# Designed miniproteins, single chains, continued (5): the designs that were tried, part 27

Each design is a single chain, and the fold is of that chain. pLDDT is the mean over its residues in the fold that is shown.

## One batch from the design tools (miniprotein)

Design m16903
Fold by ESMFold2-Fast:
Structure m16903 (fold): chain A 79 residues (1-79)
Amino acid sequence: SMKDIEMRKALLLVRIVGLITEAELRKRRSTDPEVRRRLDEIIRRLQELARRVMAATTQAEVDALERELEALEAEIRRL
């Protein structure tokens, strides 16, 4: 339902904000320019993902965005 999509979008946005905060804190603690550069790229990708989440209108779109968020979470863990 539309209400279920809106709830899932809200939860995705909360997760995205948390990951941006985590990435920014890791960037402040890192002295490695390459790690800092990759974290900046991930932050930009998370900000773009948030815009796409806000624009999503279908279950299939939300499912795809959840998978993309999981991939970005995994990328941060590998740094």
Scores: mean pLDDT 90

Design m16904
Fold by ESMFold2-Fast:
Structure m16904 (fold): chain A 60 residues (1-60)
Amino acid sequence: MAYAVDQDGNVRPVKRVGENEFEGAELGDTILDNGKQYLVVEKRGNVGTAVLIGDGELPP
């Protein structure tokens, strides 16, 4: 499952709608999906475009 972590540390589920596009993601969010970590660098409407920055998992 894909999750967005905002700059305040709030975690919420997001929907992958493209290869690097997540519905419900905000600009500057960190995305955690399938053991990978992404940074949202662009937002258009309700869809954030993210770039892979490394490995990452949902915090406990």
Scores: mean pLDDT 79

Design m16905
Fold by ESMFold2-Fast:
Structure m16905 (fold): chain A 82 residues (1-82)
Amino acid sequence: MSKITLEDIERLAKELGISKKDAAIGVAAELVNIAGVAEETQTVLNPLEKLRETVEKNKNIALHLLDLYATEEAKKLIISNL
């Protein structure tokens, strides 16, 4: 599948044993990182807080990447949890 789907987020949450909210944030942060927008710090002391910080600082980029690489349903789930 060339785009991230709602099923991909739900599967990730199940596989990692985390909430769909945390999985959605993680997916958004990973998209930003893969697109070449690296985190300002290499210290991963609190992974979930760092993922939220990455998405929040790069929200416009994250939203643009979600338009390109996620289905409408997955995009809505991710945006609702930002």
Scores: mean pLDDT 68

Design m16906
Fold by ESMFold2-Fast:
Structure m16906 (fold): chain A 76 residues (1-76)
Amino acid sequence: STKEELLKAADYIDELAELLADSDPDTSELLRKKSEQIRKAVEEGDLDSARSLVEDTSRYLESHRDQLAQRVREHL
């Protein structure tokens, strides 16, 4: 992925964290930390670590997708 694509992924994760801030603050905090780690890795030029963090976060979101989708729907 390019630097721009990785930063877009971090932006998406931040948006999910914000949507969950009131309904699921623990998951919100976890996602915000992941976004910060991705941005830091990109800033340091470690695009491989940034990609790995995006992949790990995507796996987390996929494994919790039904639960997260319900949380988002309840608070949209």
Scores: mean pLDDT 79

Design m16907
Fold by ESMFold2-Fast:
Structure m16907 (fold): chain A 67 residues (1-67)
Amino acid sequence: MRAKAEELRKKKVEELKKKGVSKEYVDLASHNLDRLVEDMLERGESLEEIEKKMDLVVNNTIIADKI
């Protein structure tokens, strides 16, 4: 679980970089995703729920950077 969630987190951060999101927002999202993964794993959330929350963070980061 933890290893899969961490791999997924790295994939989401890479997605932000490839979409041209600024370094400041990529760094912020990376820290937020790291804390999110740890918190959700501690609560026993499924990998599917973790990914859904990660996707919300990614989408919100892209929108914020383009405003």
Scores: mean pLDDT 80

Design m16908
Fold by ESMFold2-Fast:
Structure m16908 (fold): chain A 70 residues (1-70)
Amino acid sequence: MTKEELEERREYLITVEGLKEKLIDKIENKKLSKAEILMYMMLLFPEGQERLAEIAGVDLSLLEQNSKPL
């Protein structure tokens, strides 16, 4: 990854933080199902999902419990 790509990624993340805050508000107000929360976290950025969960107060342990073994 080049230095330019890193800087571009940072600016993208700063822009996306506004969208992330709106998503957090919906999570806080329980307007999203657990499946929707998982989908949004994966779509925004996998690396940031833990931070998003901490900010939103989402219990990430519930995501693994929803994995039904066959």
Scores: mean pLDDT 57

Design m16909
Fold by ESMFold2-Fast:
Structure m16909 (fold): chain A 84 residues (1-84)
Amino acid sequence: ARPLPFLEKARELLAAGRYEEALRHAQLALGIAQGLADIVRGVAKAVKEDPRAGALGRALAEAEAQLAQAEALLAEAEAALAAA
């Protein structure tokens, strides 16, 4: 599964004031992004001598960026829900 659709939905729900639903979508995005980052790290570590190591490094950076976005959205949704 890809985290981006859940991240986009979480942002839309936050903008709409639907904080509990935004929180749930952010949590789903976080779980997917964590799984993706772990898989990419594992592959990059296993194939460190592969000529594709540069492409795997870029994929890892992208997965970690998506993870950071999911964590930020989760924190924002939790803060908004607590303030509501």
Scores: mean pLDDT 71

Design m16910
Fold by ESMFold2-Fast:
Structure m16910 (fold): chain A 100 residues (1-100)
Amino acid sequence: MEIEKALKEIDELLKEVEKIADETIKLLKEAGDLSMAKLIEKQLEKFKKIFEEYKKEIPKDPKEAVNKAKLEAGIFEGMLLIVRGVLNVIKKNEKKKKLK
């Protein structure tokens, strides 16, 4: 795998994950779950740092760096999906309890 191609793939993965995370954070804030929104923001910051470390590994093994990035992106996206699922359950329960 070429270094330039590996850099591009990792950057594209980061942009996709940031978009999903930002959308999830927005949904959490709209639902009033500010604590979970802050948690996702902190996890996104850690994720960005991990991706910068993977970029440093590209000159040694570009294929392995991209594979690690894909795995990490998949894990984070899976977490965001679970958070959205939990949020939907909370919204359904709150609909039955109109009081704060």
Scores: mean pLDDT 79

Design m16911
Fold by ESMFold2-Fast:
Structure m16911 (fold): chain A 99 residues (1-99)
Amino acid sequence: KKIEEYKKKYETEGTGAREAFRDALVDIYEDYKKNGKLSPGSKLVYDEINKVIPGEEAERFIKEVYEAEKNGDQERIDAILDEFIKKVNEYYKKKLEEK
């Protein structure tokens, strides 16, 4: 549902949608790093990610995007976001077929 909307924006708006995903993941990590816990807004985004890719794998995406962003590694950012979108697509394809 919500992540399906992000998928459609990613496919339609290209770079703008990628930037939104990157910024959300970076903000989650910065928020946790600075405050030792997620703000209500960051927690909502994190909870949505965990519905699709739960646990340690979600944390891996968040940390890797943050590190790639700080290093200016656009190629790595793109690879991470493509992997994330692929998992979102697979999750919602199954949900759509089930419902």
Scores: mean pLDDT 66

Design m16912
Fold by ESMFold2-Fast:
Structure m16912 (fold): chain A 91 residues (1-91)
Amino acid sequence: GEEAAKAAYEGGLAAEHGAREAGKGDYSKAAGGAVAAIGGAFTAELYGKKEAAEYARKAAEAATRAASGGDGEEEAKKAKEYGEKGRKAGL
């Protein structure tokens, strides 16, 4: 199955969405996106895909920076790129 790829990709999408919402002033959504991306990393590691898990963690870090007052649009772009790389690494 593509479970690790899906988990890393969905985690990245959640982190991207959260970071964009933080850019609009909803910092709690970025925190939620970071938690979702950490869940994706956990799932990817469970399926033995360490590189996919690492990209999901990087997406979570981007959302965490957005939650802490970072540039939401820049961090959303990073989270999206990490999610896409995590998907490829999980395959």
Scores: mean pLDDT 88

Design m16913
Fold by ESMFold2-Fast:
Structure m16913 (fold): chain A 71 residues (1-71)
Amino acid sequence: MTEPQVVVSPVDPETGTATVVASAPTAEAARAAAEAALRADPRLDAAAARIEVHPAPGGTYVAVGTAPARA
């Protein structure tokens, strides 16, 4: 079974946001992985997160999410 690949960036000090990139065999799995990663990071306001999912070459999907740092 292919596991989703997930990477969460450090919070950018200029923008106050972090970026997550998740890849998975389905759009739903990619989105779920990105959402879970943002919710698991206590530095980030997951309720204000925005996630977009794009098809990638080779039949995979990439979810790109951005969340602001918690005040």
Scores: mean pLDDT 78

Design m16914
Fold by ESMFold2-Fast:
Structure m16914 (fold): chain A 110 residues (1-110)
Amino acid sequence: MKKILIVDDSPEMLERMRKALKEAFPDAEILTASSLHELLNILESNEPDVIIIDGELSDISGLLAAEIARKLHPNAEIIMLTGNEKLREEAEKRGIKTASSIEETVELLS
């Protein structure tokens, strides 16, 4: 069973992504975090296979959140969700996969 963590401070985006992932991967366990504090608490008690991080979080940059996640769980696949071209380029230079939509995120995991 795939364990997927979604990190986004928008409740609407969390629900849309959760729904899309559950439709694509019915057996997946979906976890959500809306802040750095929730992200760290979840990573302390869980080993997600995939971590999807919004590039523009209110309390931390998505790039920094991705680096923290990678350091704590080096075996997890990290995907940054962003429509910002500069942020996509910087993430990719750091070896972080990027997606610009929920659909592209689902395709990357298939």
Scores: mean pLDDT 85

Design m16915
Fold by ESMFold2-Fast:
Structure m16915 (fold): chain A 84 residues (1-84)
Amino acid sequence: MEEEIEELRRRAEELREEAERYREEARKKAKEAAKSKDIKEINKLIGESLRYMGDSVQALLEARRLERRAEELERKLREERERE
């Protein structure tokens, strides 16, 4: 169980790093849109920015799911140790 908890926490950290990378890409696209004078290019860049923000949110939700699972396993492990 401890190895599973460590793996879940490590994967959650990786997902949080992926989410931050997606947020940076979203910010870059938004900045490019702000500098553009072409409505078609602005719409494209805004669409790309929103897509990256969506990917970031999905990665964070998955990270939270893994963190919650790790916490449940950690609680069970503590209960078993308290019974010894």
Scores: mean pLDDT 84

Design m16916
Fold by ESMFold2-Fast:
Structure m16916 (fold): chain A 95 residues (1-95)
Amino acid sequence: DEEFKKLVEEALKHVEEAKEAVEKGDIESAKRHLAEAYEKLLEALKLAKDDPEKVRLLNEAIQHVLEAAGALEAGDLEKAKEHLERAKEKLQEAL
């Protein structure tokens, strides 16, 4: 599905931009990119509803995005980067 692939690629770009923002210490930019990734993943999840493997991978990516956001709120930048890398891996598997 072309639309599914586009949404996952857009979410992946936002996850990568969030990681770059964390590395630069721009926490507000990182949070904005995580929110954008989350919205794109929810849209992709609606399209994937009939594919159990894609649903599983997207839900795992969503969990890592939310845990990265929580780590940023706690000031744990290393944990945030770890969860962003895990989210990236799951999104690449969903493509």
Scores: mean pLDDT 88

Design m16917
Fold by ESMFold2-Fast:
Structure m16917 (fold): chain A 73 residues (1-73)
Amino acid sequence: GPAQELEEALRLPDRDARVARVVALLREDPSLIGPAAVMLPSLGEDVTAAVLAALREEDPALAERLERAIASL
C-alpha cells in the first residue's frame, strides 16, 4: 500500500531519487504526511530539508502540513 511505497522510497540508495519519489508519493496521497513526518528525521536534517524544499516548489500548502507535522513530534 502507499505506506509501504513510502518506506521503499526512503530506502532508495540515491538521495535525489529518494527526495523525488517521497515528494511524488506525498502529492499523490497526502495522508502519508503523518508517516513521513515520523520517518524523515531519522534520515538526517539534509534529506528532510531537501524533501521540504522540493515539496514547497510543487505544493506549498502540503509542504507546510509536513513541516507542522515534523514540528509536532
Scores: mean pLDDT 81

Design m16918
Fold by ESMFold2-Fast:
Structure m16918 (fold): chain A 77 residues (1-77)
Amino acid sequence: VAEDLEKGIEAAKAGNYDEAAKYFERASDRHLAENPPLITVASAARAASLAAKQGNYDEAIRLAETGLERVRAREAA
């Protein structure tokens, strides 16, 4: 889960926007289906995917980072 968001961020920074959008989409879709308690993470990943598709890669990275922070906070609990 965290890896999908991290891979998406890395791909976006490297200019691989198609891969970034795919990772963010995968994180969103899987976590909505398999992990309903991760609604905040899923929403952030979905928003990041949409931003990347619109060409707003800076915002996509910020949204993905928000989702990643939520995942890490859950691991710490």
Scores: mean pLDDT 66

Design m16919
Fold by ESMFold2-Fast:
Structure m16919 (fold): chain A 62 residues (1-62)
Amino acid sequence: AMKEPLIKEAEEIAKKVGYPVKIKYLIGGISVPTEIVNNEEELKTIVASLPDKAVLLSVEKA
């Protein structure tokens, strides 16, 4: 349940920076490949596919 607030923060940062953005996550101590996200729908799809142990590392302008 704690994951959703962090995901929403990532969405807010992406909106502020402007798409496209680069998103980086850590899952169970393993870094996930950086992915370029072109819009809010893609962002939601990506975060929905992450396991509960995912940790947001960064959201940057692509």
Scores: mean pLDDT 71

Design m16920
Fold by ESMFold2-Fast:
Structure m16920 (fold): chain A 84 residues (1-84)
Amino acid sequence: MAAEEAEKQRERLREEIKKLFPELTDEQLEISFEIADKLKKIGVDFDLENIEKLSEEQKQATLAYLEADPELKEELERLKEKLK
C-alpha cells in the first residue's frame, strides 16, 4: 500500500517537474527523481507546492548540495548553467 503511494507520488513529481521545466528530457527527469531521493535523505522533502514556489536561491542551494555528490555532478553542472 505505502509502496504504491510512493510510486504514484514519484509519477506526479515527474509530471510537475516536466511542467515547470519542459525542456527536460525523460532521462533528465529520472535524474531529477534521484536528486529528490537524495534531498529527502538530508531532510528536504520535495512536494509539488514547494517545487512550484522554489526561489532562485533555493534552487542554487539545492544544486550545490547535489553537486557535492559525485554520481550527479555532471548532470547538475548542465542544470546550473541553464539557471544562470
Scores: mean pLDDT 58

Design m16921
Fold by ESMFold2-Fast:
Structure m16921 (fold): chain A 80 residues (1-80)
Amino acid sequence: EVEELRKKAEELEKEYKKTRADGLFQVSSLEAKAGNAEVKDPEEGAKLREQAESTRAQFEKDIENLEKEYKEVKEKADKL
């Protein structure tokens, strides 16, 4: 039981780090594409910037949810 909670906490920490890294990479990639696209197609550039903002907001929510779940699992493990 305690081992299962510790394993779950480790998995959540790994997901947190991966989600943060992937999210930052995706946002940076979209922002770079937006800058390049704006030269030839300003509307496409604007859409890519909007996607970057949406992607940032989404991964920030995902990070917040992972942090909350990690804290709950960690607290349960510490009480046992």
Scores: mean pLDDT 80

Design m16922
Fold by ESMFold2-Fast:
Structure m16922 (fold): chain A 80 residues (1-80)
Amino acid sequence: MEKLKKVQELRDKAVEEAKKAGYSKEQVTNIAGYLNEAAQALRAGDMEKFQAAVERAKSLADEELAKKVEEIAKEMEELF
């Protein structure tokens, strides 16, 4: 249960970083959606779906935000 709260906090952090970087509401929503898919995949133990969802989130971001998404994804993995 503690791990799920931390995963949600990390997802919210990624959304906040995208907003700070000036991304549109549509882009922020899509990035958040892929990070939600990544979190669900981790919970299910599906590392292939997790990796695919993270790559999709990164593909919507510039190089700087993609690095932050990658950092957040690594922190999510360390929780499981």
Scores: mean pLDDT 79

Design m16923
Fold by ESMFold2-Fast:
Structure m16923 (fold): chain A 78 residues (1-78)
Amino acid sequence: KQDIDLEVQLALAEIRIAIAKYSLERGLVNEETIKDLEKAIELLEQIIAQSTNPQIRADAERMLEEAKKLLEEAKKKL
């Protein structure tokens, strides 16, 4: 159950990142885009800290790097 719960949280982080990426590509960046990316980063850091599953950890680490890059890009557009 714990691994399933972490996979669901990982999917939610992926959705937040996808929405932020779409907003960046369309020039629709606002303060909510930054907040969503910050929430995704926090969630991914928690998943990495809690998970003992190497696949979940690897996916979370990859998404964390993407979210951090998108956050820096979003900040430049405000």
Scores: mean pLDDT 82

Design m16924
Fold by ESMFold2-Fast:
Structure m16924 (fold): chain A 59 residues (1-59)
Amino acid sequence: MTQALANHLAGLLVMTRGVGQKTAKRAVELWEAGASAEEISAIVPLSVEKLLRLLEAVA
């Protein structure tokens, strides 16, 4: 389910990339709203390519 995937993404951002919990939550909200990897990468310290790799790993 989309919520489970989004929650998993937030956890990975916090644990593997040192992203703050508030920023991870915002990334999840954007993901649930249908935002692109480019939009999400604007608020997290990850390149679009690294973010896409993370999404592929959890999908």
Scores: mean pLDDT 64

Design m16925
Fold by ESMFold2-Fast:
Structure m16925 (fold): chain A 70 residues (1-70)
Amino acid sequence: SVPSEEEILKKIEETNGKEYKELVENKDWEALKELIIKRAREEGSELSDEELEERADKVIEAIEKALAAA
């Protein structure tokens, strides 16, 4: 069965925290991308800005697809 939007948002909050979940709920993809990159840098990622942006874009695309299927 396809998960509901509420189930997707709950899982996102449990995994990534409330700020991340609120950006997903508001569909603020630009702010979410900035948060993903910021957190990766704070966690010591040595990836280029371009590589982090590509990874963030893929994460956001997966979230949008999951919400669209709900």
Scores: mean pLDDT 85

Design m16926
Fold by ESMFold2-Fast:
Structure m16926 (fold): chain A 91 residues (1-91)
Amino acid sequence: SLLEEILKEAEERAKKMRELGLEEELERMKEDAAEYLKSLGYDYKPEDLTDVQVAAFDIIAGLAYREHQEDSEKALAYFEELVKEYLEYVK
């Protein structure tokens, strides 16, 4: 499934970022993700987010914007849909 592929890629990416010493990038991604989730009505703090979760959100953003590259409203709607599905999948 798409969500299973996202999870697998996110796990590999998160692991590689840690191995490369990209802790500052991971912390920035957590801050960005927490702010975005807050805009959707979720109460996530940056410290509540895992490396894998923020890697998954980055992958989802790439997928949504590639699918709807000329329509930012559709890209955002698809991103929000996939993020909600991902959060339910890893629950």
Scores: mean pLDDT 83

Design m16927
Fold by ESMFold2-Fast:
Structure m16927 (fold): chain A 63 residues (1-63)
Amino acid sequence: SSEIEALLEEMERVGVLGIVTREPEKALAEMRRLAEEALALGGDRELLESIINNAEKGMAAVT
């Protein structure tokens, strides 16, 4: 659980950095990699997919 929580926190950090640095493709690729790690640890697939979809939509709106 603590490992999954750390991965979720890192995903949010990467998503914010992607917007701030204007590197959305790099950020989304890293977020997907982190999500796969979280899934392997038993993370919630629906939550992880929602985080990535929201990040992708947000980045598309500003890039």
Scores: mean pLDDT 82

Design m16928
Fold by ESMFold2-Fast:
Structure m16928 (fold): chain A 68 residues (1-68)
Amino acid sequence: MLSREEQLEAGRLAYETAREALEAGLSREDAVRRTTEALRKAFPHMPEELAEMMARIAVHEVEREREE
């Protein structure tokens, strides 16, 4: 399991990566994929399911803030 500190750090990385991907014109699906890859590289012990979930949440959060 991730510690609270690791979870917060992973969440911030996911949000920043998702924002950059969407700003670069990538689709939601591509943004989720890139964010998942970034999380897995930064946190190799993170389960794939958790990384995908965090990536989807981050992409959704960025989209809501952008109202797009």
Scores: mean pLDDT 80

Design m16929
Fold by ESMFold2-Fast:
Structure m16929 (fold): chain A 53 residues (1-53)
Amino acid sequence: SSELQKIKQQKEELEKERKTLKETHSGTQEYVEKMQKIDEELKKLKEEEKKLS
């Protein structure tokens, strides 16, 4: 179950990055692209978490 711990840590780090990005880079094209990447990575991690649960 160390894989579940890694997934939880990765989700927490992505959520922190997402929050920081919203606070400092809102309204740029680069911001939109980075936010989409974070959202896709979070979606994949949630699907992997479901497979391990």
Scores: mean pLDDT 78

Design m16930
Fold by ESMFold2-Fast:
Structure m16930 (fold): chain A 82 residues (1-82)
Amino acid sequence: MEEVLAAIAGLGGKASVAEIARAIGRAPGTVSRTLRELEREGKVVRLADGRYAPANKEIMKEGIEREIEEGIELLKEGVEKL
């Protein structure tokens, strides 16, 4: 669930089912089901072009903060190897 929100944030705040599925390494059918569930919960919205976006700034911030934290961890590991 939270992986999907992080993937949307990493893809610029808007993503199709196929883009999210590729980003998180899951089947498009699984991602589509998860997105439908998140939409029902009010956490994502489906846009007119068929892409999904976080429903509010707070949820988007949560996804971005997770990606930043993961990015910092990878950067720390990279710097420690230098």
Scores: mean pLDDT 69

Design m16931
Fold by ESMFold2-Fast:
Structure m16931 (fold): chain A 99 residues (1-99)
Amino acid sequence: GVAEAAERGLARGLEVYRRTGDADLGAAAGTAVLGGEAGLSSVEAARVLRREARRAGDERLAAGAERGERSARKHAELTREIGEKLREIGDEIEKELLG
């Protein structure tokens, strides 16, 4: 379940952070475990990891997870905006080819 995935995600995130000194890489590793094992979105996985890291007193990993959540939200928004622009461009091309 999500609880077991959260424990493994926290453990993986801390291990990567301790080995590399990179809290963002640690957070990415932890969120990947949560996404893969619990089927959470990147935003949801980062949010769970941030909560668990704070409960454990790991403020640096929690900060990394918070940055990861912001990045995941921004990526989703940018993907939507790019999709809208590509649709508009496609419509103009079709209009030029058919008109």
Scores: mean pLDDT 84

Design m16932
Fold by ESMFold2-Fast:
Structure m16932 (fold): chain A 72 residues (1-72)
Amino acid sequence: MEDKAKKVADALKKAALELGMKEEDAQKIADIVYEEAKKKGLVAGLLAGATKALDLGMSPEQVSEMVRRARE
């Protein structure tokens, strides 16, 4: 479970960076995804990451694309 949480967090960080997010902000998304995924499962981690990305200024379309790329 922790290994999968780490892979999902890293994939979301990579996708956020590809979409033009700053490294510090992409890392904040990865950190919240990793912690929530460990506590409540991968779906909860993805939802927390999406919420954090919106809070950091990503559009809903960019958040959708980030999650799509991370699920690849």
Scores: mean pLDDT 81

Design m16933
Fold by ESMFold2-Fast:
Structure m16933 (fold): chain A 72 residues (1-72)
Amino acid sequence: MTPEEARKKALEIVKESEPAIRNAPPEQRLDLAKQALVKATNVILDEVDLDTATEISQELARYVQRIRDEAA
């Protein structure tokens, strides 16, 4: 899997979780966000090198934090 393919796949997983995070009560948003990040990261860890996986994971974490901030 290329870095671009891994990034797209991971973002799709997080985007599928976005409505659930946005509509959840504040106390549940962090757990749902963590679950989305773990799921997306696990999908790419076996497919790309550690440096690429780390970069994508950081992008996903920022994206998920933005969802949480906008939902607040």
Scores: mean pLDDT 79

Design m16934
Fold by ESMFold2-Fast:
Structure m16934 (fold): chain A 85 residues (1-85)
Amino acid sequence: SAAEEKAREERIKRLELQLRIIEIEVDSLDMYKAAHPELSPEQQEQIAKYREVLTEEVRKILEEAKELDNQELADRAKALLERLG
């Protein structure tokens, strides 16, 4: 139905937005680490834990992208997981 197709499109747009926000967060973390080579071991551990949280969120997006048979979203999520790994 038209309502089911609209719901699918809205779900895809939401996942695209979530993935884009995570991409920006990952870029920000990478830039911060590059700018601050003096980070303490405790600060490095906190960043690593935050990266693990982002990794789990991206894994969930990947699973949903696969359920929606959206290859572009799945490929973007896989690429981001590689950057986080």
Scores: mean pLDDT 88

Design m16935
Fold by ESMFold2-Fast:
Structure m16935 (fold): chain A 73 residues (1-73)
Amino acid sequence: SKLEESIEKLEELKKKLEELIKNGTMTLEKFNELMAEIQKELGEIYKIDPELAEELAKELQPVLDEAGAQLKA
């Protein structure tokens, strides 16, 4: 389903974000690209299941905060 496809893409994006953080290779450009894709997929999920989209966004927030902290260093 479209919902499952968007969830799978979101998980792939989260994995890419975590890998860049772990390797210390996060750049502002990469972060902005990943954020745009994450927002797109969350928006697609929200159209189908808003509650799930909010839950997934909350799960992503700590990883996004860590990426932001790394970019400030």
Scores: mean pLDDT 85

Design m16936
Fold by ESMFold2-Fast:
Structure m16936 (fold): chain A 100 residues (1-100)
Amino acid sequence: MEEVIELTVAVTLDPSVSDAQREALRAALRAIVAATPGVLDYREHVSPDGLTLLLHVLLASRAGADALLAALRELEAQWRAQGIRVGLSHRQEVVQRPPP
């Protein structure tokens, strides 16, 4: 079995955030994941109220996880600069995966 990095990111939105801002946020998050090298799997879940987005990303390397986290921190800073009320939290775990 191979060791991979599982990264879980929770994005919490203020109810004042518009639907257009939520869609722009989700598109930006997907673009960051798509640009990250070594992504093996990506899943997203949205809470019933639409205010919490949970991202699960499986990565082949720590370098990929570090790059993804750096991009997410930059995105959070950009949203805050625009006055968008978002909260980001993350956790990282090393998991064992069977080869495909």
Scores: mean pLDDT 78

Design m16937
Fold by ESMFold2-Fast:
Structure m16937 (fold): chain A 55 residues (1-55)
Amino acid sequence: SWGPQLEATLAAATRRGLLEQVNAGDIEALLALLREEAPTDPRLRAVLDVLQRKL
């Protein structure tokens, strides 16, 4: 499970453009994995939302 601190860190990294350096294919693979689990975990859904805004 993802913690609130990790969620906040990812949101901050997105705002600073740090995720722009990550390969788009790796992000898409992570998004696919999160979509499978997000319906049962609101923390994962929040992380998914952050990453979807990046793409």
Scores: mean pLDDT 59

Design m16938
Fold by ESMFold2-Fast:
Structure m16938 (fold): chain A 80 residues (1-80)
Amino acid sequence: SREERVERLVREFRELVRELEEAVERGAPDEELARLLQRIAEVANELDRLDPEVAARVRVEAEPTLVRLGERVDERRRRG
C-alpha cells in the first residue's frame, strides 16, 4: 500500500542519514559522502511525491543533524 511504501521510505531516509553521520565520523572520502547525499535526496524526493507532509516532517527532524554534518565536512575541507 501507499502507507507501507511511505513507512519504508521514512525508515530508509533515517537509515541513510545515520549512514551519512557514520561516514562523516570515520572521515569517508567526499565521493562516498556525495553518493549518500544523492541517495538521501532521491528518497526525500520520492517521499515528497507520495506524502509531502511526511516528507516535510522527516526533513525538519533531520535538518539539525544534516547542518551539523555539513559544517564538519566544510571545516575538514578548509583544513586540507
Scores: mean pLDDT 85

